Designed miniproteins, single chains, continued (4). Designs and how they scored, part 38

Each design is a single chain, and the fold is of that chain. pLDDT is the mean over its residues in the fold that is shown.

## One batch from the design tools (miniprotein)

Design m13282
Fold by ESMFold2-Fast:
Structure m13282 (fold): chain A 93 residues (1-93)
Amino acid sequence: MPSKEEIIKELEAAREELERAGLPHLARLAEEAIEEVRKAETEEEAWIIALATQAVMRREYELGRELDPEERRRLYEEAVARAREKLERAAAE
């Protein structure tokens, strides 16, 4: 797993690239994820946050629009649950 610092660095780089590409709404999502990663108690939680944010960003990019707050929350929660399940499966070996 990448460290919390590495996750933040990757999200910051993604935010800058999204701003340059004219996708400020996706850049805002990356910025929000950075704040949540900073609040994460473990590197595992930080990684789950990053994966869930990537899922939301990908969906908004594919649709060419912002998700409404409820759609975003549902997709984020689903992505978090899926990421956690994958990490638990890997740890069980």
Scores: mean pLDDT 79

Design m13283
Fold by ESMFold2-Fast:
Parts: structure tokens; sequence; C-alpha cells
Structure m13283 (fold): chain A 85 residues (1-85)
């Protein structure tokens, strides 16, 4: 079982679709598609995710996802990236 702190190791590897899905729970307005993400928006969502991870380091990845209100699809994509790392 992964900890939220382990997600920090793959934040820079998260695909645009996952970044888009993370924007609303992190308090950001998501553009209509992943292709519309700017470099500045990618940097901002990653920065906010790093902050959220830092506040929740001891939670399991599943508990962290529940806390942020992440979809099961987004959580599965994150787990797949962690398994590949």
Amino acid sequence: MYKASELAGVVDRLPDGVLLDLMPPLGLTAPASPAALSPEQRAEVRARLYSAIGENRELSLEEFAETLGLSERTLREIKRLLDAA
C-alpha cells in the first residue's frame, strides 16, 4: 500500500489528463481539455499537489485521494505510475 508521501516521487511524471483531474480538488479551474493546459497551469497544479502531499504525508494514497475527493479513475492512473516507478 502506498503512502501519500510516495506520490511526491511521481508528481513531475503525471500526465496532463491526471493534472486536469487534480485541478478542481486543488482549488484550480480546469481548462476544457488536457491539450489546453499551459506550462504555468501545469506548474501551479504540481505546486499545490506537493503542498497537499506535505500536509498529508502519513495518510495512505487511498485516504489522501478520499480527502481530496479524487475519482477512482485518477487514483488508478496514479497507482499505475507508482507501480512503473
Scores: mean pLDDT 81

Design m13284
Fold by ESMFold2-Fast:
Structure m13284 (fold): chain A 61 residues (1-61)
Amino acid sequence: SARRKEAIEQSGKLVLETKESIKKAEDEGKRAGKTPEEIQATKRKIANDGSNRVSEAMEKL
């Protein structure tokens, strides 16, 4: 179905945006002199938010 394909493609875009945000947070955290633990905590929050958005998009299929 074209609608299901579109939803899958949109979910894919959300996943890519989340990965880019995680990489940016890692780079910025390292530049700011944050600890690996602080960087990991920030990355985890971004990943959880992104995962929730993907789940919501797929549920509205």
Scores: mean pLDDT 81

Design m13285
Fold by ESMFold2-Fast:
Structure m13285 (fold): chain A 110 residues (1-110)
Amino acid sequence: MAEEREELLSALEDLMLRTRHAFLKDKDTIRAQELLQESIELMEELIKLLENSTAREIGAESIRLAEEMIFALETDRSKAIELLKEFERIFGRFSLMVKLIIRDEKEEEK
């Protein structure tokens, strides 16, 4: 359980970096959309493994922002940039919350 959450979170952090690179450096909207879709799927799997309601709510907000960003990438680049900043901010909070939950659970197992 805890190990699986760590693996999913690490994969999500990698996908975030790849999405940022594809969107900002390569300007590859199709690749950025594919990476965001993969991120949504992994976020949904990670949220299912979480009992903390606050972490689940932040995760759901990250999914919502990713979905809005997929749409904005083809229609409004300026809006997509603003959504990327908000997505990175909310995902950063989600990542921190998940790491704290896993850490606290592991401390109880010692």
Scores: mean pLDDT 82

Design m13286
Fold by ESMFold2-Fast:
Structure m13286 (fold): chain A 76 residues (1-76)
Amino acid sequence: SETEAALDAVVNAKSGLTEADVLAAVDAILADPEAAGAWLAKDPSARERLRAYIRALQLDRPSPALERALAIIDGI
């Protein structure tokens, strides 16, 4: 799916994620939570890595979008 392709491009193409990369991943998750959930369920390593980056950004700059993305990840 478009969401799965976007998440793969952001999370798996880089050893480190920028804030822009994290926000792009959050946007992809919120656009299609079911497709994002399916992608994250297939790769626990990518899921935990993305969760860590979103948590770090949320601690620095909290937002409802980051909270919703974390809730979706935690629901898997």
Scores: mean pLDDT 80

Design m13287
Fold by ESMFold2-Fast:
Structure m13287 (fold): chain A 95 residues (1-95)
Amino acid sequence: SWDAPVLRYLSRTQDPRVEALLEAANKLYKQKVAPPPTILGGVVELLGKILPEEVYNEFLEALKKTDPLVQFFTKKNIEAGYELLKKELGDKVKL
């Protein structure tokens, strides 16, 4: 599973930033405010600012190998997802 590195990190640390990010992403996905690659692109960008480098690199390698949505990651989609997630998170995640 491509998300396994993130879920292992969350299970060990209970990092409230990661929990808040995943909750915000799920909310935006359910509201259908943006396509899945846009939301996932924003999650990838924000995890890069939150996760330890080792965990983030393991996550990126797993994602590239297993998730077909990676082919739809554009700078525009990533930036749009990042801004949507930052707005939804507000002050819950300090970057």
Scores: mean pLDDT 78

Design m13288
Fold by ESMFold2-Fast:
Structure m13288 (fold): chain A 87 residues (1-87)
Amino acid sequence: SDLRDQGMHHIRLAIQALQDGDYDSARLHRDRALDYGNRLRDNGDYGGASDVYDGLSSIYNGLGDSTLSQNYLNQSNSLRQLNDQLS
């Protein structure tokens, strides 16, 4: 979906920013990706939301927030299972 493509675009930009040591840019793109991930979930695109939340887990890990990293990984896995059950 367009929302998934936009969410994943911001995930990629955040990961690149983390690799470059640009933590302000990483947080900006993290917040944009979170908005798209939440919109995907709310629209019932559980597969798209799972992909974005998996990316958010990686970003939070890169930012040193292991608790939020684990939270988003767990949410991604739950959404993936839900998508697989409904597909």
Scores: mean pLDDT 92

Design m13289
Fold by ESMFold2-Fast:
Structure m13289 (fold): chain A 88 residues (1-88)
Amino acid sequence: MKLEELRERAKEVLKEALELVRKAKTPEAVAKAVGAALAAIGAAIHTELLAKDKSVSEEKAIEEAERDLRGAEEALEAAKRAVEEEEG
């Protein structure tokens, strides 16, 4: 996956996290959804910085961006579970 693709995926994670913030009713679900949104924002910013950093190899930049995106996706899954638990 290229840095542009990782950035677009981070934007999709952010969109889903913001939808969860709107749906969340408990403080725990809201906190997890906001946390996922912040993680996605951080992933998007870091991919932009990595794309401009000529001291980092493209392969290493992609690995770091993939790790950030994975963290954001894991945070999103935790937020989805919290919202599902309050709906059950």
Scores: mean pLDDT 81

Design m13290
Fold by ESMFold2-Fast:
Structure m13290 (fold): chain A 74 residues (1-74)
Amino acid sequence: MKRLARIAVKEALLSFGYPETVAYRLGEAVADLVEELLKQGMKPPEAVYEAMLSLGLPEEIARKASEILEELLK
């Protein structure tokens, strides 16, 4: 799950014009929070969305990352 969460977050951030280095760093931070939220029974797309909002990222980007993760899980 951590790898898919990092990919989804990175792709979402890149699509909104974030630099690659920032996208990678934030992807790692989000993946750590996602693991904690999954332990609380949250579904993976929901966990990515909530983790990104917790780090102060815009809702639009958090929603995009959640959508990308849902597609990757198919």
Scores: mean pLDDT 84

Design m13291
Fold by ESMFold2-Fast:
Structure m13291 (fold): chain A 73 residues (1-73)
Amino acid sequence: MEEKEKLIEEGVKRAQGALDLVSKIALETGNVEGAKAAGEAITKQYEDDHPELGKRARELAEKKVAEVEKKIA
């Protein structure tokens, strides 16, 4: 049980790193739609592998998109 949660947490950290990079690029380019598409692709990949991991990745993606939209707007 604990090992499964650790694997999910490691996956979430990797997803967060990827989403942070996408968010940074979106802020530099102003391409919010591209950031949304990239975030959705990342979250779908994790959802296919593990539903719980995908759920957490989607929550991170939504937060990052909101941050980018706020800074660009």
Scores: mean pLDDT 74

Design m13292
Fold by ESMFold2-Fast:
Structure m13292 (fold): chain A 68 residues (1-68)
Amino acid sequence: MSVTITVNSDGTATLTVSQDATLTDIDGKTTAISGSATLSILQLQGTLTFSDGSTVDLRELSDNITAL
């Protein structure tokens, strides 16, 4: 699986995933992602859960935006 994040200057970011996923915010709000979605940067502080049960902590990925 792969995750790519492109940060925009307007407070949004484009999240691209290789598999269908659900983003869970720090406040527990969920957003379904199929291929790509444009989200607020605040929503990227959560956990991404794929349909096969795999998870990615998006806060961990903030260390290298180019690799995201």
Scores: mean pLDDT 71

Design m13293
Fold by ESMFold2-Fast:
Structure m13293 (fold): chain A 65 residues (1-65)
Amino acid sequence: DDLIAAIEKALDDPEAARKIMPSLTEEQKKIADNLIKAVKGGNYASAAVFAKMLKDMLRKQAEES
């Protein structure tokens, strides 16, 4: 899943998450924005939580689609 790969990459480079923003729902965009803010702030523990939440949402959509 290209979206999940971009989220993993966003932990090292928040620009990767920004590139997928147009492909996300409004709810997913909010989580992605929080992920970007956490990475930029150096709060990698929070970034990991937001990345997990977003990946879990995308996996659920993939399993039910």
Scores: mean pLDDT 77

Design m13294
Fold by ESMFold2-Fast:
Structure m13294 (fold): chain A 92 residues (1-92)
Amino acid sequence: DPALEAAREKAREAAREMVEAGLVSEEEAEELARLAVEALEARAAGDAEAALAAYERLLRLAAEIAVRNGLVSEEEAREDVEEALARTREAL
């Protein structure tokens, strides 16, 4: 499926940029890309609950990494995740 392949490529590009920026390891980048693809595949299948669950896992992992790298505080990360999840619920 060209759309899923394009989504996988975009996830890999984003993950590679994070590795190049020194924010994540290659293993963490692969996990982020996997979760992003999982969320997109669930959304494409029309499974809103599965899409939201995968996206929540992605956002929480990304937030944990951002806090560890000193990019945001734990409180800011929590607020960012909650806001992103609210937007995702409205978009689904």
Scores: mean pLDDT 78

Design m13295
Fold by ESMFold2-Fast:
Structure m13295 (fold): chain A 61 residues (1-61)
Amino acid sequence: MEGIKQELDELKKQIEEKVRALEEKAKKSGNETEMQKAAEIAAMLKGDYEREKEIAEEFES
């Protein structure tokens, strides 16, 4: 499936997995600064995805 909706769904899954991996890696490191950094990156990635999704939905409308 080659639509924008499919691309957004795939991107979301990839971001979720990347965020998960980053948080797990930071936690395994045991470094509180790395864990905080991972949380910040996760929040930014989620926010970026939501913004991109809204823009794409405007074009799909």
Scores: mean pLDDT 74

Design m13296
Fold by ESMFold2-Fast:
Structure m13296 (fold): chain A 78 residues (1-78)
Amino acid sequence: SALDAAEVGKALVQQLIDAINANGDRARNLALAQSALDLLATLPEDAEVEVVLTTPENRERRRMTAREAVEYILAKYS
């Protein structure tokens, strides 16, 4: 069903974001970011995803909409 597809999509987005945060290779991180953007485009804009915001001094988990997650990834990797 569409609801099951959205839940699978959210889980895959989370896996891609976790992989980006764990990987120091910029070229691979750009490829993973593109995959995350492609997958986010298939979700409703109001679908909630969890993003780990990492700075050298802090690690924060934040829930945001798919739309906000797209804007965040574009700002970071554009």
Scores: mean pLDDT 69

Design m13297
Fold by ESMFold2-Fast:
Structure m13297 (fold): chain A 69 residues (1-69)
Amino acid sequence: TEPRVAEAPRAAPPADLPPSTDLETLLKDSEHVMQQMARRLAEERGEAGYRVEMPLPDGTKAVAVNPAA
C-alpha cells in the first residue's frame, strides 16, 4: 500500500477561521493576524533578513522580519 507521505503542501490554506465575524472584530483581528502570518512566512522561509509586508484595510502595513540569525 502506498504510504501517505505526500501530505505536506506548504501552500495549504487554513480552514479554521471564525465565521460570522463583524467588521469591527475583523479589522481588529486583521492587524494581529496579518502580523502573525507575516512573521510565520518569514520564519517558514528560514532566511535571515526575510521581510514580509502586508497592507491592511486600515492603511497600516504589517512588517515581519526573520531575526533568527
Scores: mean pLDDT 56

Design m13298
Fold by ESMFold2-Fast:
Structure m13298 (fold): chain A 90 residues (1-90)
Amino acid sequence: SKEKLKKEAELVIKALKNTIDQLRYALENDYPKERLERLIRTAEQLLKVADEIIKKMKEAGGEFQPLVDELEKLKNEVRELIAKAREKLA
């Protein structure tokens, strides 16, 4: 249902926001390499989940466009933080 899809999208938004906070905290507090690598892997898996829900919303209709836009914005922020984290690991 569209209501279920909206709730799933809202949960993914919450998870992405939490991941952004975790990545920022890890970068500011110099997380050990192995811990930072695990956090990057978790973040990358969540980006795949976000891509799946975006696809479902685009197939469901234009009423989901605000949630798609929010998810794309949060995905870009997670990708930028992953790039910074990988730079620290290099």
Scores: mean pLDDT 89

Design m13299
Fold by ESMFold2-Fast:
Structure m13299 (fold): chain A 85 residues (1-85)
Amino acid sequence: SSQLKELQRLLNTRSHSQDLVDLLEQLAKQGLLSPEQRRLVDEARALLEKIAENAGAPEEELQALSDEARRTAVEALELALKELS
C-alpha cells in the first residue's frame, strides 16, 4: 500500500521530526493508529513544542530534545508499519 511505502521511506531516511509527526497525524485522521500509537505521536508533538518554547537554551539541550522527539516518532511509525504490513 502507499502508506506502507511512505512509512518504509521515512524509517530509512533521516527525515525531520516534524515530517514524521505530520505523517502520523494523517494516519490518525484515517483511523489507522491505535490509541497507544496516538499517545506516542502526542508525546513527540509535545517535545517539538518544548523545543520551540526553549529557543534560548544551549544547543546540546535542544539537540537532546530533538533526538528524543525523533526516537518517539520513529517508535510510533514502527508500530504502525507492523499493523499495516
Scores: mean pLDDT 70

Design m13300
Fold by ESMFold2-Fast:
Structure m13300 (fold): chain A 93 residues (1-93)
Amino acid sequence: MAGEKVAKEEIELLRKLGLDKLAEIIEEELEWRKEQAANKNQEEIEEKKKELVKKLLENQEDIAKYAQTVLKIPQEEIEKDEKLLREKYKELE
């Protein structure tokens, strides 16, 4: 299956659920992955990664809603992942 088609359908689903900011983050992650595959400057790639992690932290409520509604992840796992994400952001400065 073409990954771009699946990602587009997932982004459309997120927007239908009212999770517009999460849809934007997913679009930015796809762009970052393409830049990484194109062997761009590692410092620029790492800076974009930090920005994406920050955006994920700022949109934790939308991520939790998506995880519960679409991915069927239990609430306790979502809370654990949020804690890990905050810890990783501190490691990235």
Scores: mean pLDDT 66

Design m13301
Fold by ESMFold2-Fast:
Structure m13301 (fold): chain A 108 residues (1-108)
Amino acid sequence: DAAAILAALNDRLLKLYEEILEEAEKLGVEKEEVIERLLKEGKLSEEEAKLLKDFLALPELTQALAVAIQGALRAGLMTREQAIEWLKENLKTAPNKEDYEAVIKALE
């Protein structure tokens, strides 16, 4: 369940995911290889590593929406309530409604 995976992800893990994306691109390796390295270095628990791998298995749009919304919340650019309303408004015209619905449910 995408919403359950997203709800279990905290700001620290989503911020770390952004760092994983940058490191993977910089090194020319798969994102999962960076996750395995962080686990080996003790920077992730086994549960956190599994959760991040489960997140990587979600649709690309779901991942992008989750990262963007959490980034905006972290930066104080919007409140949680404003994020939910923005997603609901965009859901009305979105062809991939399921991706928006998963992020909305995780925020509620």
Scores: mean pLDDT 81

Design m13302
Fold by ESMFold2-Fast:
Structure m13302 (fold): chain A 83 residues (1-83)
Amino acid sequence: MIVTMELTKENLKKNTEEFAKNAAKAVAELAGEKEVDKEKLEEFLKSLKEAIEKNKEEFEEYSGLKVTLDSDSGKVTVEKLKK
């Protein structure tokens, strides 16, 4: 299953760890699974934190980030959203 999540500047003004926790919960809920593969979830959170750090300075130019997780392959992709 493919799950897509959008990160806003407002979410990043809050604690990044709290955001990551909420993102993990949202992915689990959208996947329809009560239990998510912990290893794939940790890889997703690591990729998400790296994407946030890399694009932190660019958030002034972008409305947010679009993150896509393929729950079957564990593949994570990140795209910058411009308005």
Scores: mean pLDDT 61

Design m13303
Fold by ESMFold2-Fast:
Structure m13303 (fold): chain A 117 residues (1-117)
Amino acid sequence: SATRLLKAAKYIAEEVGYQRNVTIHDLRNSLASLVSGVPVWSRERAKAGEYGKYWFEVMQELSLDEIAEIVQEIGAKDFLKELTLLLLGQHLGRYVKYEEYKEQIDKIVEKALEIYE
């Protein structure tokens, strides 16, 4: 549900030290990264790539309920991992590779998934 997705997202933000509120744009960008395989922080590098551009534009039109439905269909674990990477990157002010913080990210995602389910 959208409510459980928001609770999981808030938990992730608190654990990564993200001092801003999670926005619908953070959820849309995380979904776009997951579907396209292009990280949000690499969006500028992928500006010449039509595929990455298309998915980021399509996701900007999704409502919270539509995002929650898609996350349920594709798997919440992968979505919450992308969201964790996005928020951690925003907190640190740089692109974060999963491998740099794998153990921390996996632990956060595992607990966030429990909150979502």
Scores: mean pLDDT 78

Design m13304
Fold by ESMFold2-Fast:
Structure m13304 (fold): chain A 91 residues (1-91)
Amino acid sequence: EEREREIAELERKAALAAGFAAVARAALDHGMSVEGVATHVRIAYAEYLGENLEWAEARALAERIVADVEATLARFTAEAQRYRQEAAALR
């Protein structure tokens, strides 16, 4: 039961990281405004963590994503894979 809860948390973290990687990919392929990226960050937080992220915090994170989209894409893709591997190891 504790293991199942830990697996669920890791899967949620993997989903959030994959969501951020998808936003970074969209920004790279199509160009997105900071406000657009911030909106998607808030949606990902609500969907995967059940958290209502403050707009100022979402905008700050969006600015970091837009400043280095390729590095952000690589980082979150790797994080999603790592969390999925950790969850699988607990099964």
Scores: mean pLDDT 77

Design m13305
Fold by ESMFold2-Fast:
Structure m13305 (fold): chain A 80 residues (1-80)
Amino acid sequence: SMLREEEDRLLQRLSEATGRALAELTDPESKEKVLGIALRSANEISEALSAGDVEKAREILERAERELEEIVRREKEEQE
């Protein structure tokens, strides 16, 4: 179904963003934050799609991607 294909696509993008963030991080606390965001966002995406709200699911992914990028940026700034 279209919703299943969208879920697989969004969760794949979240997984890739999570993996990229983890590869850039050395601080255990920052890694824990990334994993927490990934878990919460995956659950929220699945819930939004179960309700038929594709736009909300995409907004959740975009917010998660921004939060992951912010964690990476903050760690890199602290090392400068």
Scores: mean pLDDT 87

Design m13306
Fold by ESMFold2-Fast:
Structure m13306 (fold): chain A 90 residues (1-90)
Amino acid sequence: TQELLKEAVDLLQKGIDAGEAGDNAAAAEHLRKASEILKELSKKTGDSSLESMSRAAQRVADLFATGDARDAEIALSFARMLLVIMKKLL
């Protein structure tokens, strides 16, 4: 369980790094994978907060996927906030 959360945190960090480098497609892919892991964790634990974080990661992925610079800036802000929240759960 903690290993999956660490994997999701690592993917979220990779997504932020890609987004900061302007690789919106790579950022979207990393955030989608993080969302999938958080969804799996939610099912295994019954924790509704993990479900909410999975949905947040998916929304961030969708913003990066638009390729729009403003959407990417918003996505980076949300991704950084999500990273802070997830690190508190480790």
Scores: mean pLDDT 86

Design m13307
Fold by ESMFold2-Fast:
Parts: structure tokens; C-alpha cells; sequence
Structure m13307 (fold): chain A 55 residues (1-55)
């Protein structure tokens, strides 16, 4: 789980650095996690985006 969360945060960082919108990042992250059998809510992803922005 912790490795998954770190990979998720790195994917968010890449999206933000590339200039993707929050909505685009949410969609990409949801699809990526779905491929791994994990369901994430928009709220969970938004919280991670805010965490990454503070780093």
C-alpha cells in the first residue's frame, strides 16, 4: 500500500509539472489505479494533489 501511494504521488507530481489540469490528473490517476484493482474517489485524489502541492 505505501509503495502504491508513493507511485500515486509521483504520477500526480508528473501531471502537475507537465501542466495538466486537476481534472485531467484525477482522470489519469483513477484509470491508473483501476488498472491495479484499486478504486479511488475524486476526493481522495484531490487530497493527494493538495499534499503534493505543499511538498
Amino acid sequence: MEEFLKALEEEIKRGLKAGYSEEDIIDRVKRWAEGLGVELTDEQIKELIEKVKKE
Scores: mean pLDDT 78

Design m13308
Fold by ESMFold2-Fast:
Structure m13308 (fold): chain A 100 residues (1-100)
Amino acid sequence: SMEEELLREIFDVFVEYVSTVNPEAAEKLRKELERLLEEKDYDGLFDLIGDQVLQLMLRLIDAGHDEEEVQKKAEEFVEALKNKDFERALELLKEMVELA
């Protein structure tokens, strides 16, 4: 349940961020993340999370943040997810959202 609790914290950070730009998209994202977790579709879950971090990365680059630094954080986030290091993934995600 600790892994599931950390995954839900990652969901909350993405949903909260998306809600600041599009509340309807945030609600849809929350439902889809919850559905994938309930179905134990971890491949689909990690693909959706990966898409969300890619979108966040592109928004940060468009906002004038350094492309190499933002790409490195996004890459380290994806590597942390693949390694099931959800604590590190959450930390990296929070750093990226604070820049937005």
Scores: mean pLDDT 84

Design m13309
Fold by ESMFold2-Fast:
Structure m13309 (fold): chain A 88 residues (1-88)
Amino acid sequence: STPKTVTLVYTGNLEELEKKMKAAAEAGATKINVLLHNADEQIEEIIEMLKKFKEEYPDVEITVILSSSESKESIELLKKAGIKVEVA
Protein backbone atom coordinates (compact mmCIF):
# COMPACT_ATOMS: atom_id res chain seq x y z
CA SER A 1 0.00 0.00 0.00
CA THR A 2 1.09 3.59 -0.67
CA PRO A 3 1.98 5.62 2.45
CA LYS A 4 -0.89 7.77 3.80
CA THR A 5 0.60 11.27 3.63
CA VAL A 6 -0.88 14.33 5.36
CA THR A 7 0.37 17.89 4.77
CA LEU A 8 -0.12 20.46 7.56
CA VAL A 9 0.62 24.20 7.53
CA TYR A 10 2.06 26.02 10.55
CA THR A 11 0.05 29.25 10.93
CA GLY A 12 1.78 30.60 14.08
CA ASN A 13 -0.07 28.40 16.63
CA LEU A 14 2.14 25.58 17.90
CA GLU A 15 -0.62 23.97 20.03
CA GLU A 16 -2.93 23.78 16.98
CA LEU A 17 -0.15 22.22 14.86
CA GLU A 18 0.55 19.60 17.57
CA LYS A 19 -3.16 18.71 17.83
CA LYS A 20 -3.45 18.34 14.03
CA MET A 21 -0.30 16.18 13.86
CA LYS A 22 -1.55 13.86 16.61
CA ALA A 23 -4.99 13.63 14.94
CA ALA A 24 -3.31 12.73 11.62
CA ALA A 25 -1.17 10.01 13.27
CA GLU A 26 -4.20 8.57 15.10
CA ALA A 27 -6.10 8.54 11.76
CA GLY A 28 -3.32 6.32 10.34
CA ALA A 29 -0.94 8.76 8.61
CA THR A 30 2.46 7.15 7.90
CA LYS A 31 4.03 10.41 6.69
CA ILE A 32 3.40 14.00 7.81
CA ASN A 33 4.71 17.01 5.89
CA VAL A 34 4.83 20.20 7.98
CA LEU A 35 4.97 23.43 5.99
CA LEU A 36 6.55 26.23 8.06
CA HIS A 37 5.94 29.94 7.36
CA ASN A 38 7.56 32.73 9.42
CA ALA A 39 8.66 30.19 12.05
CA ASP A 40 12.11 31.63 12.95
CA GLU A 41 11.05 33.11 16.35
CA GLN A 42 9.39 29.81 17.43
CA ILE A 43 11.85 27.39 15.80
CA GLU A 44 13.30 25.96 19.06
CA GLU A 45 9.77 25.33 20.45
CA ILE A 46 8.75 23.70 17.13
CA ILE A 47 11.85 21.45 17.23
CA GLU A 48 11.12 20.35 20.83
CA MET A 49 7.49 19.55 19.90
CA LEU A 50 8.63 17.55 16.86
CA LYS A 51 11.17 15.58 18.95
CA LYS A 52 8.45 14.65 21.48
CA PHE A 53 6.08 13.73 18.63
CA LYS A 54 8.73 11.38 17.14
CA GLU A 55 9.08 9.66 20.54
CA GLU A 56 5.27 9.15 20.79
CA TYR A 57 4.81 8.17 17.09
CA PRO A 58 8.11 6.55 15.99
CA ASP A 59 6.54 4.91 12.90
CA VAL A 60 5.44 8.28 11.43
CA GLU A 61 7.91 9.90 9.00
CA ILE A 62 8.10 13.69 9.46
CA THR A 63 9.37 16.10 6.80
CA VAL A 64 9.57 19.84 7.46
CA ILE A 65 9.11 22.00 4.33
CA LEU A 66 10.52 25.55 4.45
CA SER A 67 10.57 28.49 2.05
CA SER A 68 14.05 29.51 0.81
CA SER A 69 13.29 32.87 2.49
CA GLU A 70 13.50 31.23 5.96
CA SER A 71 16.59 31.79 8.14
CA LYS A 72 19.62 29.58 7.36
CA GLU A 73 20.00 29.25 11.15
CA SER A 74 16.48 27.75 11.50
CA ILE A 75 17.20 25.28 8.67
CA GLU A 76 20.51 24.27 10.33
CA LEU A 77 18.85 23.79 13.77
CA LEU A 78 16.20 21.49 12.25
CA LYS A 79 18.89 19.41 10.47
CA LYS A 80 21.04 19.15 13.63
CA ALA A 81 17.94 17.91 15.52
CA GLY A 82 17.72 14.99 13.03
CA ILE A 83 14.61 16.34 11.31
CA LYS A 84 14.24 15.81 7.55
CA VAL A 85 14.09 19.21 5.80
CA GLU A 86 13.01 20.19 2.28
CA VAL A 87 13.34 23.76 0.94
CA ALA A 88 10.66 24.84 -1.55
Scores: mean pLDDT 81

Design m13310
Fold by ESMFold2-Fast:
Structure m13310 (fold): chain A 94 residues (1-94)
Amino acid sequence: MVLSRAEALALAEKAILEAKRLIKEGRLEEAAEVLKEAAEKVEEVLPELAEELRKAAEALEKGDVEAALEHLKRALELVIEEGVRELEEAVRKV
């Protein structure tokens, strides 16, 4: 099933927040899995966001929490930027 852009953004945001929670709990392997699954699902619609999610997952697999958090920050910035644009277009159509 091909996700809409809005669905892809919502999925990525949820995955980022869940991964941050798992990282705080020391569950790095589970956080990496969540991010990899999200990256695969959003890649066709938001390839730049998918790349940042994949980089965060790879950093977590290496135990580099600081690098992972930097990539998650960039991913969240992309989600916010694209989400605002999507919402503005939706409001314009109402």
Scores: mean pLDDT 81

Design m13311
Fold by ESMFold2-Fast:
Structure m13311 (fold): chain A 71 residues (1-71)
Amino acid sequence: SDLLDAIMDRLQVSDYAMVSVSTVADVAGEIYGVDAKEIADYIGEKLGVEPDAYVVLGEAARIAEEYIKSK
């Protein structure tokens, strides 16, 4: 996905890397012009975790794109 590729390039990590929900939300929000807190809250709700929790990047990026495309 475009978002996953952009985050991997910016953070210099793989899609299996453990990254905080807030980090994924910040990058996604910057790229798509969406409030990072809205994205972080959505990822947290879907995964049952807090914004400072570490999650698999590929899964979090997929959920972030799902939210953005639903708007």
Scores: mean pLDDT 83

Design m13312
Fold by ESMFold2-Fast:
Structure m13312 (fold): chain A 94 residues (1-94)
Amino acid sequence: MEELEEVEKLAKEVRDALQARGHGWAGDVFAEAILQAVKDGDITLEEAKEIAERVINGEPLDAADPAARVVLTYIRAIVGGIPKEEARADLDAG
């Protein structure tokens, strides 16, 4: 899908931007969270672009934004080693 290629490029841009700021590990985590959330259909490519721009600009992700909440949930799963199924269940509960 052309959408998958755009998401992979977006994930790379997020990773590269945070690495340039000395936040390489955070860049890897954000990039993976965005990529997986789009691949799973939990957020759209347009929502992923908005989140990526906020992260690249150093803006905080607001949990009141549904798309940002999804990405934050994926980040918690990646950082905490939580299985994907458990992370998705948390989205339904929160």
Scores: mean pLDDT 74

Design m13313
Fold by ESMFold2-Fast:
Structure m13313 (fold): chain A 87 residues (1-87)
Amino acid sequence: DEKKLKEAEELIKQMSQALQSGDFDRARELAEQLKPYYPLLLKKQQKTIKDLQEQLAKETDPQKKFDLEVQLSLALMSLSITKKMLE
């Protein structure tokens, strides 16, 4: 649900901050805390990608196409990171 997604986003934010500060032990702890959210994150990310692909296929405005392509690229990157965490 939306509450669990917000909790996952907060953990991801904290993990990013830990990585930027070189606190790899903290980043590992936060990655472990994210594991229960992986199925929900994957499902949400896959739906977002599908919705963006459908919108992009129907869009004719060049500026909106560019914005959708950027959003799709970011969503695909997020999906790749989530899949990597499941390894």
Scores: mean pLDDT 80

Design m13314
Fold by ESMFold2-Fast:
Structure m13314 (fold): chain A 89 residues (1-89)
Amino acid sequence: SAAEEERRKEGEKRAIEYLEKALESDDKVTAAAYIMVGQRLLVRPDLSEKELEELLAFAMEQAKRMSDERLEAIIETGKKLLESLKKEG
């Protein structure tokens, strides 16, 4: 439906905002956490601001436990994802 397509596009727009904020960060933990939230928004465009805040807090705690290699892999994945989304917009 048109409403489902509009919701998907709003989810993609919000995901782009999270991915851009991630790549502006000088902290790998913060960058990885924002990328994980952006990735979730592509699957769950219906997430509320409160649910996103809770998800970001969870993602931050997960990222703090990751190796630098894992954080860098997430950041590279986020860069490629952002490029793909901007090419479609």
Scores: mean pLDDT 85

Design m13315
Fold by ESMFold2-Fast:
Structure m13315 (fold): chain A 76 residues (1-76)
Amino acid sequence: ALPAADYDEEQEALVRELAERADALFAKPEPSEEELREAIELAREIEETPGVSEAVRAGARAAIELAERLLAELEA
């Protein structure tokens, strides 16, 4: 397992970039199905990154849940 001590600047930059991209997609008033799927994938990458904070991981999980709910509504 990767401990928090191995969470360096390069990993921080990657997670920050993924989070920023996901947040931008969710900030849209009416995100498309494609945008929601992209947001889910970005959030999954954040959640799967070892050494991220509990708050960041919780945010990623919440984003996935929200995007999946919105996607299901659009596909109905």
Scores: mean pLDDT 70

